Designed miniproteins, single chains, continued (5). Designs and how they scored, part 105

Each design is a single chain, and the fold is of that chain. pLDDT is the mean over its residues in the fold that is shown.

## One batch from the design tools (miniprotein)

Design m19866
Fold by ESMFold2-Fast:
Structure m19866 (fold): chain A 71 residues (1-71)
Amino acid sequence: DALAGVLRALEEQLKENPDDPEVYIALAGALDRLGATELAEEWYRKAAEKMGISVEEARKRYEDALARNAA
């Protein structure tokens, strides 16, 4: 299960950095791409709260990171 594999890897990152909103954004973006939209929105919301930004800004941060890695 691809979703379970992604969740497991990011869950290990959360154990190492439980309060890192960048990990929350990575988890949310991965979940959204795998179709777990409702769960993804929850993680984006948690990241936004910790960073003091909007959910839209958190989503953009994930997309910007993907674009930079593709360049």
Scores: mean pLDDT 77

Design m19867
Fold by ESMFold2-Fast:
Structure m19867 (fold): chain A 62 residues (1-62)
Amino acid sequence: MEAEKELEKAEEKLKELAKKPLTEEVLKEEIELGVKMVEAAVKLTVAKLEEKKKKEKEELEK
């Protein structure tokens, strides 16, 4: 849930930065946003996988 919101916010900021003239500062911010988006996507995927494993574990209790 939190990771999804962070991903959406990062996408919006990235679009705003893309409209600005290309400077070293803008490029650095775009790279930082890209890294945050990847981290958020990984966290979201891990959380979904953990929920799936938790349901399976409840059936086995082993």
Scores: mean pLDDT 74

Design m19868
Fold by ESMFold2-Fast:
Structure m19868 (fold): chain A 73 residues (1-73)
Amino acid sequence: MTREEKIQRLVEKGVEEEVARVQLELMEAFENKDLEKAIEKVEELLELAKDENEKKALEKLLETLKEHIKELE
């Protein structure tokens, strides 16, 4: 599946294209085990989030990633 196909599938599920791009970049950061980049991408998603439930879920994910990076020090 191409990068554009992945973005299109997220858009079809009601995700804005910009949000879909950042979500894909977050997934790439996880694949590369780049936790600092993953944190940056979750923060970008949090800025783009318009729904309170989505913001709450992203904030919880951000807290989890920050705790995980501390354990890897």
Scores: mean pLDDT 76

Design m19869
Fold by ESMFold2-Fast:
Structure m19869 (fold): chain A 74 residues (1-74)
Amino acid sequence: MKTFRAEVEIEHNGETVTVTIEAVSGGKLRITIGDKTVEYDVVMSPEEARRYVEQLADFFVAGAGAKSVRLEEK
């Protein structure tokens, strides 16, 4: 089992909000914005999981303006 994670820090109303995107190979895609989490059951390979995390991180960077981006593989 592989877990891919991205943390995107955006500035909103003078505070830092963290967007966390996690994909677990074999079944889960999770997006957390502050205290709100949305989770999807989706079958994906490790390569697809990495790609989805990277693409979603890029979407938040482009759409929300990011202070920092951190990518992790476990």
Scores: mean pLDDT 76

Design m19870
Fold by ESMFold2-Fast:
Structure m19870 (fold): chain A 100 residues (1-100)
Amino acid sequence: MLEEEKQKAIELALSEKRPAVTITGYSEDNSIKVESFLLTSAEDFIKKLKEWSKWASRIEIHIFYPTPEQQAEAGDILVEAEPAIRELGLDNLTFYFHEV
């Protein structure tokens, strides 16, 4: 499941020429949820994190980018999102960056 969702994110990043994300959430009862989507805006990303933080005790975010331009785009979105992410108080949020 996780590897299939990561591959989906890679294909999205390559086809759309945009950064793509695989988000993985882990609940306290060991339930796992995985989803892949295009990283298009700070607003949509924050909205997704707020939704997932309601049930997940740990969140891992994998960001896929095919070129330095998409890496910069992802960076800009994350910088814009940082104050809201910090306000959420997510001690269990980890980011991984992957050039593809």
Scores: mean pLDDT 82

Design m19871
Fold by ESMFold2-Fast:
Structure m19871 (fold): chain A 68 residues (1-68)
Amino acid sequence: AETDRLIAQIEETAKTDPEVAEALGLIWAAISKKEGRLEDAGRILVAMGQALGNEELKKYGEELIKKA
């Protein structure tokens, strides 16, 4: 799945450059949200929050999944 590939890329990038991983995750989550794909946007944000240790970002992603 497209979203699964993006999540894998974010997780891999977070190991070497967490700032780039955050930027990629935020951009793709914003695009998915704008396209009405709230579950995809939420899944990207949850994965990014977990990889970066950002609990607020993870919670926001979970909220988007609930709206989907």
Scores: mean pLDDT 82

Design m19872
Fold by ESMFold2-Fast:
Structure m19872 (fold): chain A 112 residues (1-112)
Amino acid sequence: SKEELIAAMKAAMQAVVDANGGPLTKELVQAMVDAAIAEAQRVSGVPLPIESIEVVEDPSLEKAVLLGDGTEELTADTRRLTLLYNPSMSIETLIASIADQIADLVMAVKEA
């Protein structure tokens, strides 16, 4: 289910955060997104066509935003992900925002 998928991704990202113990660096956020995508594919059985992920800081954001290449909308055909995040946001908000958007991507790919 979508709920089980979200819960699994949240657990995987929290494990990465717990192992790191530091601030929300681009390297930590990259590792979190990598773990979430790997877990999403494992739990759903849906292969995602993603070849690369770019992590970019945006201090104006209240929630993390997943986009396609550059500023393009996230679609079932997205091969290059861009993740925008605010390094001052809570870990809980970051994890929830990433998990929700990857779950939506998995559902879009599954329907395609």
Scores: mean pLDDT 82

Design m19873
Fold by ESMFold2-Fast:
Structure m19873 (fold): chain A 97 residues (1-97)
Amino acid sequence: DVLEEARKRYTDEQMLGAFRAFLEYLLERGLVSEELVRRALASRPEDLAEITGVSMVTERTARDALRRMLRLAEERGDEATVELFRAVLAALERASA
């Protein structure tokens, strides 16, 4: 279980730091609209923070982290967060060719 393994190896502060860095990166690069981020944060902020933090600390590449984030959000039924991660993944795949 990835959640249990991450919690054994990383502190809550490290996971929250990764989540914050992810949001700042998205907004600074204009990969997604601020409205889309706000919608996800208003839906289930706890799920968004946990999914993002865990994926960022457990996956080696941003693309793999995003694919994991999308899968975990889909499993939890958080449609607003799914929409956010789909938009980010699509934007990064366009930028990376």
Scores: mean pLDDT 73

Design m19874
Fold by ESMFold2-Fast:
Structure m19874 (fold): chain A 92 residues (1-92)
Amino acid sequence: GEASIAAARAGLEGAEEGLEGAETGDVEEGVGGALAGIGALVHAEIQGAGEAGREGGRGGLLGGLGGVRGDVELARRGLEEARRGLEAAEAT
């Protein structure tokens, strides 16, 4: 549904910001990505988004944490999880 897609997209945007922060050493971008991921998860819970929306949000949080830590591998894993969440949300 719409809520799952919106939450998953927000998670993906957070994961992309997190990866950029990890690659550039910009901790502020990593923090932004993590906060976007948290916001996506909160939005998913409040609006009753399905599992796919929540998975996208978790991917965003992981990507953001990778950005904060300068851990490019963690940020890439977060991005992959956020992408899978969005694909699953769009398929339903």
Scores: mean pLDDT 81

Design m19875
Fold by ESMFold2-Fast:
Structure m19875 (fold): chain A 86 residues (1-86)
Amino acid sequence: STEEILLREFDAILTLLDAGDVDGAIARVEEIKSGLEEAVKKDPDNEVLKKLLELVEKALEALKAGDVETARKLIEEIKKLVEQAL
């Protein structure tokens, strides 16, 4: 399911951050962002997808700023939203 795929991908991102691979984490978050942008375009009334995109954009900004702690907190919030709403 889309939920299982997203949760697995975010777990992989957290593993990259634990390993200090911030560039690898950024690349994966950018791929998820692109997929969510396409999903929102196809379903613009889906508030869950719009909120996921907003949180993913904030996580990407934090990673690019080197704020790994904030990025981890945002990714955990994203995972919780995916588990509760998808």
Scores: mean pLDDT 86

Design m19876
Fold by ESMFold2-Fast:
Structure m19876 (fold): chain A 91 residues (1-91)
Amino acid sequence: DEEARELLKKGNEAFKEGKYQEAIDYYTKAIELSTDPDFIAEAWRNLAEAAEKAGLKGDAIGAYMGSAFYSKDPKLRREAFDKFLELLKEQ
């Protein structure tokens, strides 16, 4: 979807500028507008990275699980799941 892709791009620009909360808001809207599982998985992964940078550990854990759940690529699914386990081990 064009709107979802535009929101993902805006989130990526906010992330580059260190505006992590703004990036999370854009990624959340991109997820809400998309029905493409691989796109949703990418948006969840980007949201998880922004949440980690913002110090929002609980949101990052949930977002990595979202990325793992929606991804059709076994490698990307495992990478997201490994990040989920890593964050859980840190209390």
Scores: mean pLDDT 86

Design m19877
Fold by ESMFold2-Fast:
Structure m19877 (fold): chain A 69 residues (1-69)
Amino acid sequence: TQEEAKAKAIQLLNQGKTPYEIAKTLVEDYQYSVEDAMAVIQHLYDQGKINKAALEGARLELNKLGQQQ
């Protein structure tokens, strides 16, 4: 679920993972959709946990993971 993905993302962030690494891990290791991973990264930004540059970098990585349409 998206809520489960948010919990995983917060855990990874607390472990010192970058938003780029979190986005990649959610899609590749945990098999979340790019859309769910993007929503989670947006949520971290909205909560003030990551800055705009980190948000944009993570979004670029998610687009590279195959959701360019």
Scores: mean pLDDT 80

Design m19878
Fold by ESMFold2-Fast:
Structure m19878 (fold): chain A 60 residues (1-60)
Amino acid sequence: AEEEAERALAMGREGDPAHIPELERLLTHPSREVRLAAALALREIGGPAAEAALKRLRLP
């Protein structure tokens, strides 16, 4: 859980849109901290693809 959250934040800092599909998957992760990290990373990357991923945000 912590490793996944840190990895998500690192992907956001890299700013590479190639990470968006993995970050989108992490938005449905059972850990709240991982979901929050993925959402933050998508905001850091920005752009239309990241916005679309965030709009699919429906956390269980």
Scores: mean pLDDT 75

Design m19879
Fold by ESMFold2-Fast:
Structure m19879 (fold): chain A 64 residues (1-64)
Amino acid sequence: MVEVTLRLTGPDAVARANAAAAAVRSLGGTAEVTALSDTEAVVRAQVPADLVGVPVTSLSLTVE
């Protein structure tokens, strides 16, 4: 698995982080969301290395 850390900022950062985590889990990975504030969240994801060929849009991951 490949570990990916995403930092999200903005008024909907926590909601976006939760959606991104759900998307990663639906693809067979694992993801944890850490809300640092109402406007900042960190997603730590582990993604299977065999996701080569999965469209990036299917991950629903947001990076700033």
Scores: mean pLDDT 69

Design m19880
Fold by ESMFold2-Fast:
Structure m19880 (fold): chain A 82 residues (1-82)
Amino acid sequence: MSEELEREVKRALADMYLALGKVAERQGKFDEAAEWYKKAAELYREVGDLEGARQSYRNAADAFEKAGKTEEAEKYRKLADE
Protein backbone atom coordinates (compact mmCIF):
# COMPACT_ATOMS: atom_id res chain seq x y z
CA MET A 1 0.00 0.00 0.00
CA SER A 2 2.54 2.67 1.09
CA GLU A 3 4.94 1.76 -1.75
CA GLU A 4 2.08 1.84 -4.29
CA LEU A 5 0.87 5.20 -2.95
CA GLU A 6 4.41 6.65 -3.06
CA ARG A 7 4.72 5.49 -6.69
CA GLU A 8 1.43 7.27 -7.53
CA VAL A 9 2.60 10.43 -5.72
CA LYS A 10 5.92 10.36 -7.62
CA ARG A 11 4.05 10.03 -10.93
CA ALA A 12 1.83 12.98 -10.00
CA LEU A 13 4.97 15.00 -9.14
CA ALA A 14 6.52 14.02 -12.49
CA ASP A 15 3.37 15.24 -14.30
CA MET A 16 3.51 18.49 -12.29
CA TYR A 17 7.21 19.04 -13.10
CA LEU A 18 6.49 18.38 -16.80
CA ALA A 19 3.72 21.01 -16.68
CA LEU A 20 6.02 23.50 -14.87
CA GLY A 21 8.67 22.94 -17.54
CA LYS A 22 6.15 23.72 -20.30
CA VAL A 23 5.07 26.91 -18.48
CA ALA A 24 8.70 28.03 -18.05
CA GLU A 25 9.43 27.27 -21.73
CA ARG A 26 6.43 29.35 -22.88
CA GLN A 27 7.82 32.21 -20.75
CA GLY A 28 11.23 31.90 -22.47
CA LYS A 29 12.85 30.63 -19.24
CA PHE A 30 14.69 27.79 -20.97
CA ASP A 31 17.15 27.10 -18.11
CA GLU A 32 14.25 26.70 -15.65
CA ALA A 33 12.27 24.63 -18.18
CA ALA A 34 15.24 22.25 -18.67
CA GLU A 35 15.58 21.72 -14.89
CA TRP A 36 11.84 20.96 -14.52
CA TYR A 37 11.91 18.51 -17.46
CA LYS A 38 15.02 16.84 -15.98
CA LYS A 39 13.23 16.36 -12.63
CA ALA A 40 10.14 15.00 -14.40
CA ALA A 41 12.24 12.49 -16.40
CA GLU A 42 13.98 11.20 -13.25
CA LEU A 43 10.65 10.64 -11.47
CA TYR A 44 9.10 8.95 -14.54
CA ARG A 45 12.09 6.57 -14.59
CA GLU A 46 11.65 5.79 -10.85
CA VAL A 47 8.00 4.79 -11.40
CA GLY A 48 8.78 2.78 -14.57
CA ASP A 49 7.14 5.17 -17.05
CA LEU A 50 9.81 4.83 -19.74
CA GLU A 51 7.82 6.79 -22.36
CA GLY A 52 7.23 9.68 -19.93
CA ALA A 53 10.95 9.64 -19.09
CA ARG A 54 11.99 9.68 -22.78
CA GLN A 55 9.63 12.53 -23.63
CA SER A 56 10.82 14.54 -20.61
CA TYR A 57 14.49 13.95 -21.53
CA ARG A 58 13.77 15.17 -25.09
CA ASN A 59 12.02 18.25 -23.71
CA ALA A 60 15.02 18.86 -21.39
CA ALA A 61 17.48 18.48 -24.30
CA ASP A 62 15.51 20.96 -26.44
CA ALA A 63 15.31 23.44 -23.53
CA PHE A 64 19.06 23.13 -22.80
CA GLU A 65 19.78 23.73 -26.52
CA LYS A 66 17.62 26.89 -26.48
CA ALA A 67 19.48 27.99 -23.31
CA GLY A 68 22.82 27.62 -25.18
CA LYS A 69 23.89 24.56 -23.12
CA THR A 70 24.87 22.33 -26.03
CA GLU A 71 26.79 19.67 -24.02
CA GLU A 72 23.91 19.26 -21.56
CA ALA A 73 21.42 19.12 -24.47
CA GLU A 74 23.45 16.32 -26.13
CA LYS A 75 23.57 14.36 -22.83
CA TYR A 76 19.77 14.43 -22.35
CA ARG A 77 19.10 13.73 -26.04
CA LYS A 78 21.14 10.51 -25.68
CA LEU A 79 19.19 9.57 -22.53
CA ALA A 80 15.92 10.05 -24.46
CA ASP A 81 17.12 7.68 -27.21
CA GLU A 82 17.91 4.76 -24.85
Scores: mean pLDDT 85

Design m19881
Fold by ESMFold2-Fast:
Order: C-alpha cells, then sequence, then structure tokens
Structure m19881 (fold): chain A 73 residues (1-73)
C-alpha cells in the first residue's frame, strides 16, 4: 500500500480532468450553432469525467465552468 502511488494517480487524474474540460469547452464553442453536436460533445465529456476520481471530476468541473462562462460572456 503506497501512499505516494495513490497521490500520484490522483494528480494524474486531475491533469486529465483539466485537459478533458479544455477540449470539451473548445468543441462546445465550435458546435454552439449545432445543438445536436454540442449535446454529443457534452455527454461524451461528462461520461469520461464520470469514470475518473472525484478529484479529476472536480478539476474537470472547475475548468469547464471557466470555458462555459467565456462562451456565455
Amino acid sequence: MEEERRRKQIENDVKKGKELAQKASDELLKYRNDPEKAREVAEKALTEAGKMSPEARQAFADELEKGIEELAK
């Protein structure tokens, strides 16, 4: 049972969550005129984030909120 290994996995998950959110935000911006495509992008990103740890999902949510705010404002 290695605490360092577990902590490293959490950090890696957080990084993946941020990257996934950035990619999803960019794709949502591209497909904002295509509601069906935007929905597909959102669902795929949410599903992928849901498979990650709570820490990764938190990072995903925070980064995604920033992207959505930039889309709305």
Scores: mean pLDDT 75

Design m19883
Fold by ESMFold2-Fast:
Order: C-alpha cells, then sequence, then structure tokens
Structure m19883 (fold): chain A 58 residues (1-58)
C-alpha cells in the first residue's frame, strides 16, 4: 500500500495548500469573514479525514 500512502499524502498536501490560500485571502481580500471561516473549516475537516486514512494505511 505504499502507492496508496503516497496518494493520500499528496491529497493531504493539496488540502494544506488550500487552507494556506484561504488564510492569505482572509488578509488581502474584502471577503466576508464568515464565508472564509466556513471554507477553512471544511478544508481542515477534509484534511483530518485524509490524515485518519493515512494512519489506517500505515
Amino acid sequence: SEEEIKKLLEELKKKMKEGRKLALERKEKNLPPEELEELRRKVLKEGEELAEKLLEAL
């Protein structure tokens, strides 16, 4: 399952990048904080689910 672990790590990396992008947008853009917080929470939850799958695959 080394290939599966690598795929899950790549997906987790992608989710971490999405979270960082949302944090930057919060600082630079006049977007509603509520909307940004909802998107951030969703990305973090999806990242947690990927981390759980990684722990199961190890």
Scores: mean pLDDT 76

Design m19884
Fold by ESMFold2-Fast:
Structure m19884 (fold): chain A 79 residues (1-79)
Amino acid sequence: SLEERQGRVLAQRLLESPEERREGILDGFVDSMLAAGQPETAIAILEAARKTVEEKASPEQREPLLRLIERAIERVKAA
């Protein structure tokens, strides 16, 4: 699906970014999607990103990044 492709792109951007920028990337994504009135699409993209991180990230990157993604999903659900 388009959401699966967007999730993979988001995950790649996160993995290629310095750790210090990852929270800002996710916050910017969530803010944009909520402003567009697309919370369900945001959750689908974030869940696809989560799966990509689980498959592609090193063990050291995986846990911190999965926590950031889960927090982003929670933030969308709380909006």
Scores: mean pLDDT 89

Design m19885
Fold by ESMFold2-Fast:
Structure m19885 (fold): chain A 75 residues (1-75)
Amino acid sequence: MGDGYFGGRRFDEAAEEYKKIIEKDPNNYQAWYNLGLSYYRGGYYSEAIEYFQKALELDPNNEKAKKNLDELLSK
């Protein structure tokens, strides 16, 4: 549902880029959050939940990660 179409491989490229950032700096909560968004938009809700949880563990004041996590857990 919704207009969330990616150009096939664009999703994989975005996810790979954030994974590289996390490899260099695993405490980069912004990279974990962006990885979660990429998986959420790709329809991979279970992985998105995990990545948003990690972002929130690293930055408990990340209201955007908390909101997205709450939406995924509530639906």
Scores: mean pLDDT 75

Design m19886
Fold by ESMFold2-Fast:
Structure m19886 (fold): chain A 96 residues (1-96)
Amino acid sequence: GPARATVVVEVEGAGEEAASAAAVGAREGALAAPGVLDVRVEVRLEGDRATVTTTITAESEEAARAAAEAAARGAREGAERAGGRVTGVEIRVEAG
C-alpha cells in the first residue's frame, strides 16, 4: 500500500539562496524516483540556518525510501552549489 517519507535537511551558510536551491534539489530528486505519487517541500528560514522538509507519498515503503534518499541527495547538491553546507539529514518512512 502507499507509504509516506519525511526528509528533513538542515542547511547553513548562504541563507535564502542555499535554502531555495536545496528545496529545488529535493523536489527534483524525489520526482525522479519511480512510484512517487506526491511531493511537498517546505522551507523554514531561521537567521543563517534553513530547514528543508520534504514530504513524499509513494506507492510502497520501498519507493518512499528510494525517493527520500534521492530528495536528500538533491537537497545536498543544491545547497552546496549555492555555497551552503548541509549539517543534518533525517529520513523517516512510515506506512500510510
Scores: mean pLDDT 88

Design m19887
Fold by ESMFold2-Fast:
Structure m19887 (fold): chain A 85 residues (1-85)
Amino acid sequence: MISKEELDREVERALVIMALAVAKNIAKQKGDEEASKLFEEAIDHVAAGDYERAAELVQELAEKYKGTDFSRLAELVAERLRELA
């Protein structure tokens, strides 16, 4: 049986992936292909267990898009990724 600690980490990982997928879709809807690709790269890094790299990438997105709808989502995701690392 999965431990409670491992289950908590898997739940957080799933929530982060879902948040990144939402951000990717928002970027696509706004025509921001670069941001969409970067969110996709972040999802790949999370799937590979490379949480620090994913957090760095998402943090850069939050900085670039400061004052936009995705900067808030990206900042929240970066914080959760740092907790997983």
Scores: mean pLDDT 78

Design m19888
Fold by ESMFold2-Fast:
Structure m19888 (fold): chain A 59 residues (1-59)
Amino acid sequence: MTAEELRIYLAILESEAPADDAELRALLQQGRDALAKGDLPTAERHLRQAARRLREMYE
């Protein structure tokens, strides 16, 4: 994913994330930090982990 695509993905995940899930918030924060550093592979990995956790909550 490009940096722009990862920023959009992060925004979507943050909008869907429950505020009280500390682990999910940590994954989203790690994705944000990696994006700020320009580490796109690390950002994608953390955001994919956050998305997987969100998916498990809906199932």
Scores: mean pLDDT 81

Design m19889
Fold by ESMFold2-Fast:
Structure m19889 (fold): chain A 62 residues (1-62)
Amino acid sequence: SLEEKVKELLEKIREHARRYQEAVAAGDTAAANRAQSEIGKAVRELYELDPELEVDLGALLA
């Protein structure tokens, strides 16, 4: 269902946001850039499923 796909994408975004924070803390710019790219891909896919859905990346990266 769309609800299941949204949950999967949100979990993917949360996982990559966590990896991004870990990479930034470690000074690993390559890993941080990869995580940011993956977040962007998942957010785009999420908006394609529901263009009115708001995603707070600041909250996810905190």
Scores: mean pLDDT 78

Design m19890
Fold by ESMFold2-Fast:
Structure m19890 (fold): chain A 93 residues (1-93)
Amino acid sequence: SEADRYLEKGVEYYLSGDYEKAIEYFKKAIEVDPNNARAYLALGDVYYKLGEYEKAIEYFNKALQLARENGDTRLVEMAEKKIEEVKKKLGLE
């Protein structure tokens, strides 16, 4: 799908360290498919790399919500683990 193509482009930019381009393409994936839990998870990963932990946790929580709605058990586990990691960075005991 078009959303999958944008997601793939975002991942390419993320892996090359171009986080601004990664954010742009993950947001384009969300515009095409607002239920794309993978795009929200990836967007959270970018904000985590940028040290924007509050934004990262917001996107991971959105990914978790959508993954639960979609029945994607693997993505639920990934999002929950990432949320725990961000909470440690924010000093949430």
Scores: mean pLDDT 89

Design m19891
Fold by ESMFold2-Fast:
Structure m19891 (fold): chain A 80 residues (1-80)
Amino acid sequence: LEAEFERAKREVEEELRRVLELKRQLGYDIDDELIERAVKTVRTRLEEIAKTKGLEAAIAVAREMVANLRAQAAALEAAL
């Protein structure tokens, strides 16, 4: 489970970076500092969920975040 959670966190970070980079390409005011802050915020939130609700719950939340971020990326790519 811990290895699965670490993989899920990496997937969320990767998809979040992709969404923010696509927004930057569309002209949103997004710098590297904002991207790093957003990634750290999401990582901390998932770790807190794992601590309070357990690894399985945190993995489920991370999977949902990945699906939502992938949908956002597809919509942003269509706007390019």
Scores: mean pLDDT 86

Design m19892
Fold by ESMFold2-Fast:
Structure m19892 (fold): chain A 80 residues (1-80)
Amino acid sequence: LEAIREAAEKAAAEGDADLAADAAIEAARLLMDVARTREEVLRAIAYILRAIGARIEGDAEGAARIALEAVEEIRELLAR
C-alpha cells in the first residue's frame, strides 16, 4: 500500500497523469482482491473508471487523489 501511495504522490508532483492513473488502478485491483461484498466490488470498479477518466483528462492530481482514496479504503477493510 505504501508503495502505491508513494507512486501516486510522486506522479502528482511530476504531473504524470498516466503514472498516477496506473497507481489508482493498482490500488483498485487490490481493493477487488480484499472485497467481500458486491458493494465493495462495485466501489473498486468505480475507482478504475474514475482513474481512466482522470488519465484521459490529463489530471495527475485527480488520479493521485483517487489512488489515495482507494488505499485508505483497503486499510479500513483490512482492519475489520
Scores: mean pLDDT 83

Design m19893
Fold by ESMFold2-Fast:
Structure m19893 (fold): chain A 56 residues (1-56)
Amino acid sequence: HMLSFGDLLRRRKEIAEELKKNGFSDEVIKEINERYRKWLDEQFEASKKYLEELKK
C-alpha cells in the first residue's frame, strides 16, 4: 500500500547521521533509532491484524 518498512528505516538512519553532524549526542541518536525501529516493527504487525479485524 505504501512505503516499505526498509525504506522508512533507511531514511531514519540518514537523518540520524545528519543529527550527529549537528552536534547531537550518539546516545540520543541511538535511542531514537532503537525506539523507532521497535515501534515500527510492532506497529506493522499490530496494524496488519487490526486492519483485518476492522474490515471483517
Scores: mean pLDDT 69

Design m19895
Fold by ESMFold2-Fast:
Structure m19895 (fold): chain A 98 residues (1-98)
Amino acid sequence: DYLKNQALAAETLGNYYLKQGRYDEAIKYYELAIEMYPSARAYLNLGIAYLKKGDYEKAVEAFEKAYELSPTDIVKKALAEAYRKLGEFEKAEEVLKE
């Protein structure tokens, strides 16, 4: 699938910028990947970029989308961390119990 392969290329560029601390560029490429082919991994990485940027509300939104697509332990832990950053400690504990 052309769009799936293009989304993977956009995710790769997003990962490159994320490692360099260039969070706005990372976010742009992860959003582009999601527009082409939405995936739990792309939403997880988008959330991580927002979390590192300090945009905790948007990190939660992205991690909740990742959770809807694939409720893995990695996604649950990421969502819990974002809730803790917002001071939502009860929500953080609740998501880890699932």
Scores: mean pLDDT 90

Design m19897
Fold by ESMFold2-Fast:
Parts: sequence; C-alpha cells; structure tokens
Structure m19897 (fold): chain A 56 residues (1-56)
Amino acid sequence: SLAALLAALEERGRQLIDAEVEYLRKVQGASEAEVAERRAELEAQLAAGLAELRAS
C-alpha cells in the first residue's frame, strides 16, 4: 500500500539522517550545535518530501 511505502521511506530517511549527522560528528568534528542544526534541516526536508508524495 502507499501508506506502507511512505512509512518505509520515512524510516529509511531517518536512518540516513542519523548516519549523516554521526559522520559529521565523528569524521568532520562538527560541534553538537552544528549537528543539531543539520539534523533539523534534514528532518524538515524529509517531512516536506513525504508530504509531496502524500499529495501526489
């Protein structure tokens, strides 16, 4: 179903966001403030993308 697909995409997106912010923290030495800002940005992009797919 579309609902199941969107739920799977949301879960996958959150996993990719977690990987991205851990990479920034551990490899690039980003501060906790920078990590929090990047997480919020990526979470907003994921939410917007999922909303567009739901509207389609």
Scores: mean pLDDT 87

Design m19898
Fold by ESMFold2-Fast:
Structure m19898 (fold): chain A 70 residues (1-70)
Amino acid sequence: IDELQEKANKLSLEAARKMNERRELVKKAQTSTPEEAKKNLARAAELGKQASELMSESSKLVTKARELKR
């Protein structure tokens, strides 16, 4: 149970960090050359997908931890 909760918390923190990096890359793209903007937006899209997957996994682990407590 504790391991599942710790893992869920770790995944949530990683997702938050990736979302913050994505936001910074989007800001950079707005002030960059077209070539750099394209690269920054592609990287931001990947970070967004990774963050969504981590959040989904975290939610499932929290639900599983709750079930095991009963």
Scores: mean pLDDT 80

Design m19899
Fold by ESMFold2-Fast:
Structure m19899 (fold): chain A 55 residues (1-55)
Amino acid sequence: SSVEEKLRELEEEMRRLVDEFTRALDAGDEDRVRRIQERLTELDAQRKEVEKQLS
């Protein structure tokens, strides 16, 4: 379903951002770390909303 596809896309994007977060931490890029953290928080909220549609 489109809902399951959306959930997969969100989880894939979050995984990529976690990898970027680790690299930003290793580089000491504080601005990038903050932006990624904000993005991950937003995506997690979207994931939870999509999960409600599957329940």
Scores: mean pLDDT 84

Design m19900
Fold by ESMFold2-Fast:
Structure m19900 (fold): chain A 59 residues (1-59)
Amino acid sequence: MLTEREKKVLELALKGYSNAEIGKILGISPATVSKLRKRALEKEIEEGVELLEKAVSKF
């Protein structure tokens, strides 16, 4: 399950914003944006490939 912050970061990233731009929009550091993006992607991958788990994938 994604948190609200993770959803917002992922949405802005899909719209083409960089980590620095997302950080300015949300009032957080680019490093925090990077961590939230990684966590959101890890959660989506775990849920999406649960039945077809051939390998643990990270981004």
Scores: mean pLDDT 70

Design m19901
Fold by ESMFold2-Fast:
Formats: structure tokens, sequence, C-alpha cells
Structure m19901 (fold): chain A 70 residues (1-70)
């Protein structure tokens, strides 16, 4: 059966939550980019791309910090 130690369960939880958050961030970013592209707003597209990159980098740092606490 899929029985894990408490530490392994916590690591699995952190990874699963991280994957869900990454998916949500990407979906939100793509939706914003689509709207900006439809409006022909090149500057807003660049801002959204930069924000998406920054948010993913921040999330990666958060995941590393959470895993280090385990």
Amino acid sequence: GPTLSEEEKEIARVIAEALRRIGDIIQEGLEKMKKAREAGDEEKLKEIEEELKKRLEELNEEIVEELKKL
C-alpha cells in the first residue's frame, strides 16, 4: 500500500501543492496575456511576462525554503 513516513508525506504534500500553484500561476498569466494581446497592448504583454517570471522565481524560492524546514 502507499504508506509513507511523516517526512515523506510532508515532502509529497509540498511538491503536490507547488505543482498546483505553478499551474494556477501559468493559467492566470496566459489568460492575462491573451487579453493584452487581443487589446494590442505590447507594453502590457511585456509587463505580464515579467510578472509571470518573477512570480515563478518567488514560488521556487518559497518551495526551497519550505523543503529546508523538513
Scores: mean pLDDT 82

Design m19902
Fold by ESMFold2-Fast:
Structure m19902 (fold): chain A 67 residues (1-67)
Amino acid sequence: SLEEQAEEAYRKGLEYAEKGDYEKAAEYMRKLKEIRDEALKQGDLELVKKIEEKLEEFERHGVRLAT
């Protein structure tokens, strides 16, 4: 499910951020954004909210996406 994919991407990304591998962490942050966009297309606003909270947690760990 999209929720399971989001949980796994968040878990993996956070693990890489904790190891200081911000490049890999950013890749999982991008995956989370893609899953959020798919959830939004499906009208799953509850999942969108959960993913946005996970993205805020990545920001707290210093993970940033390139513009």
Scores: mean pLDDT 80

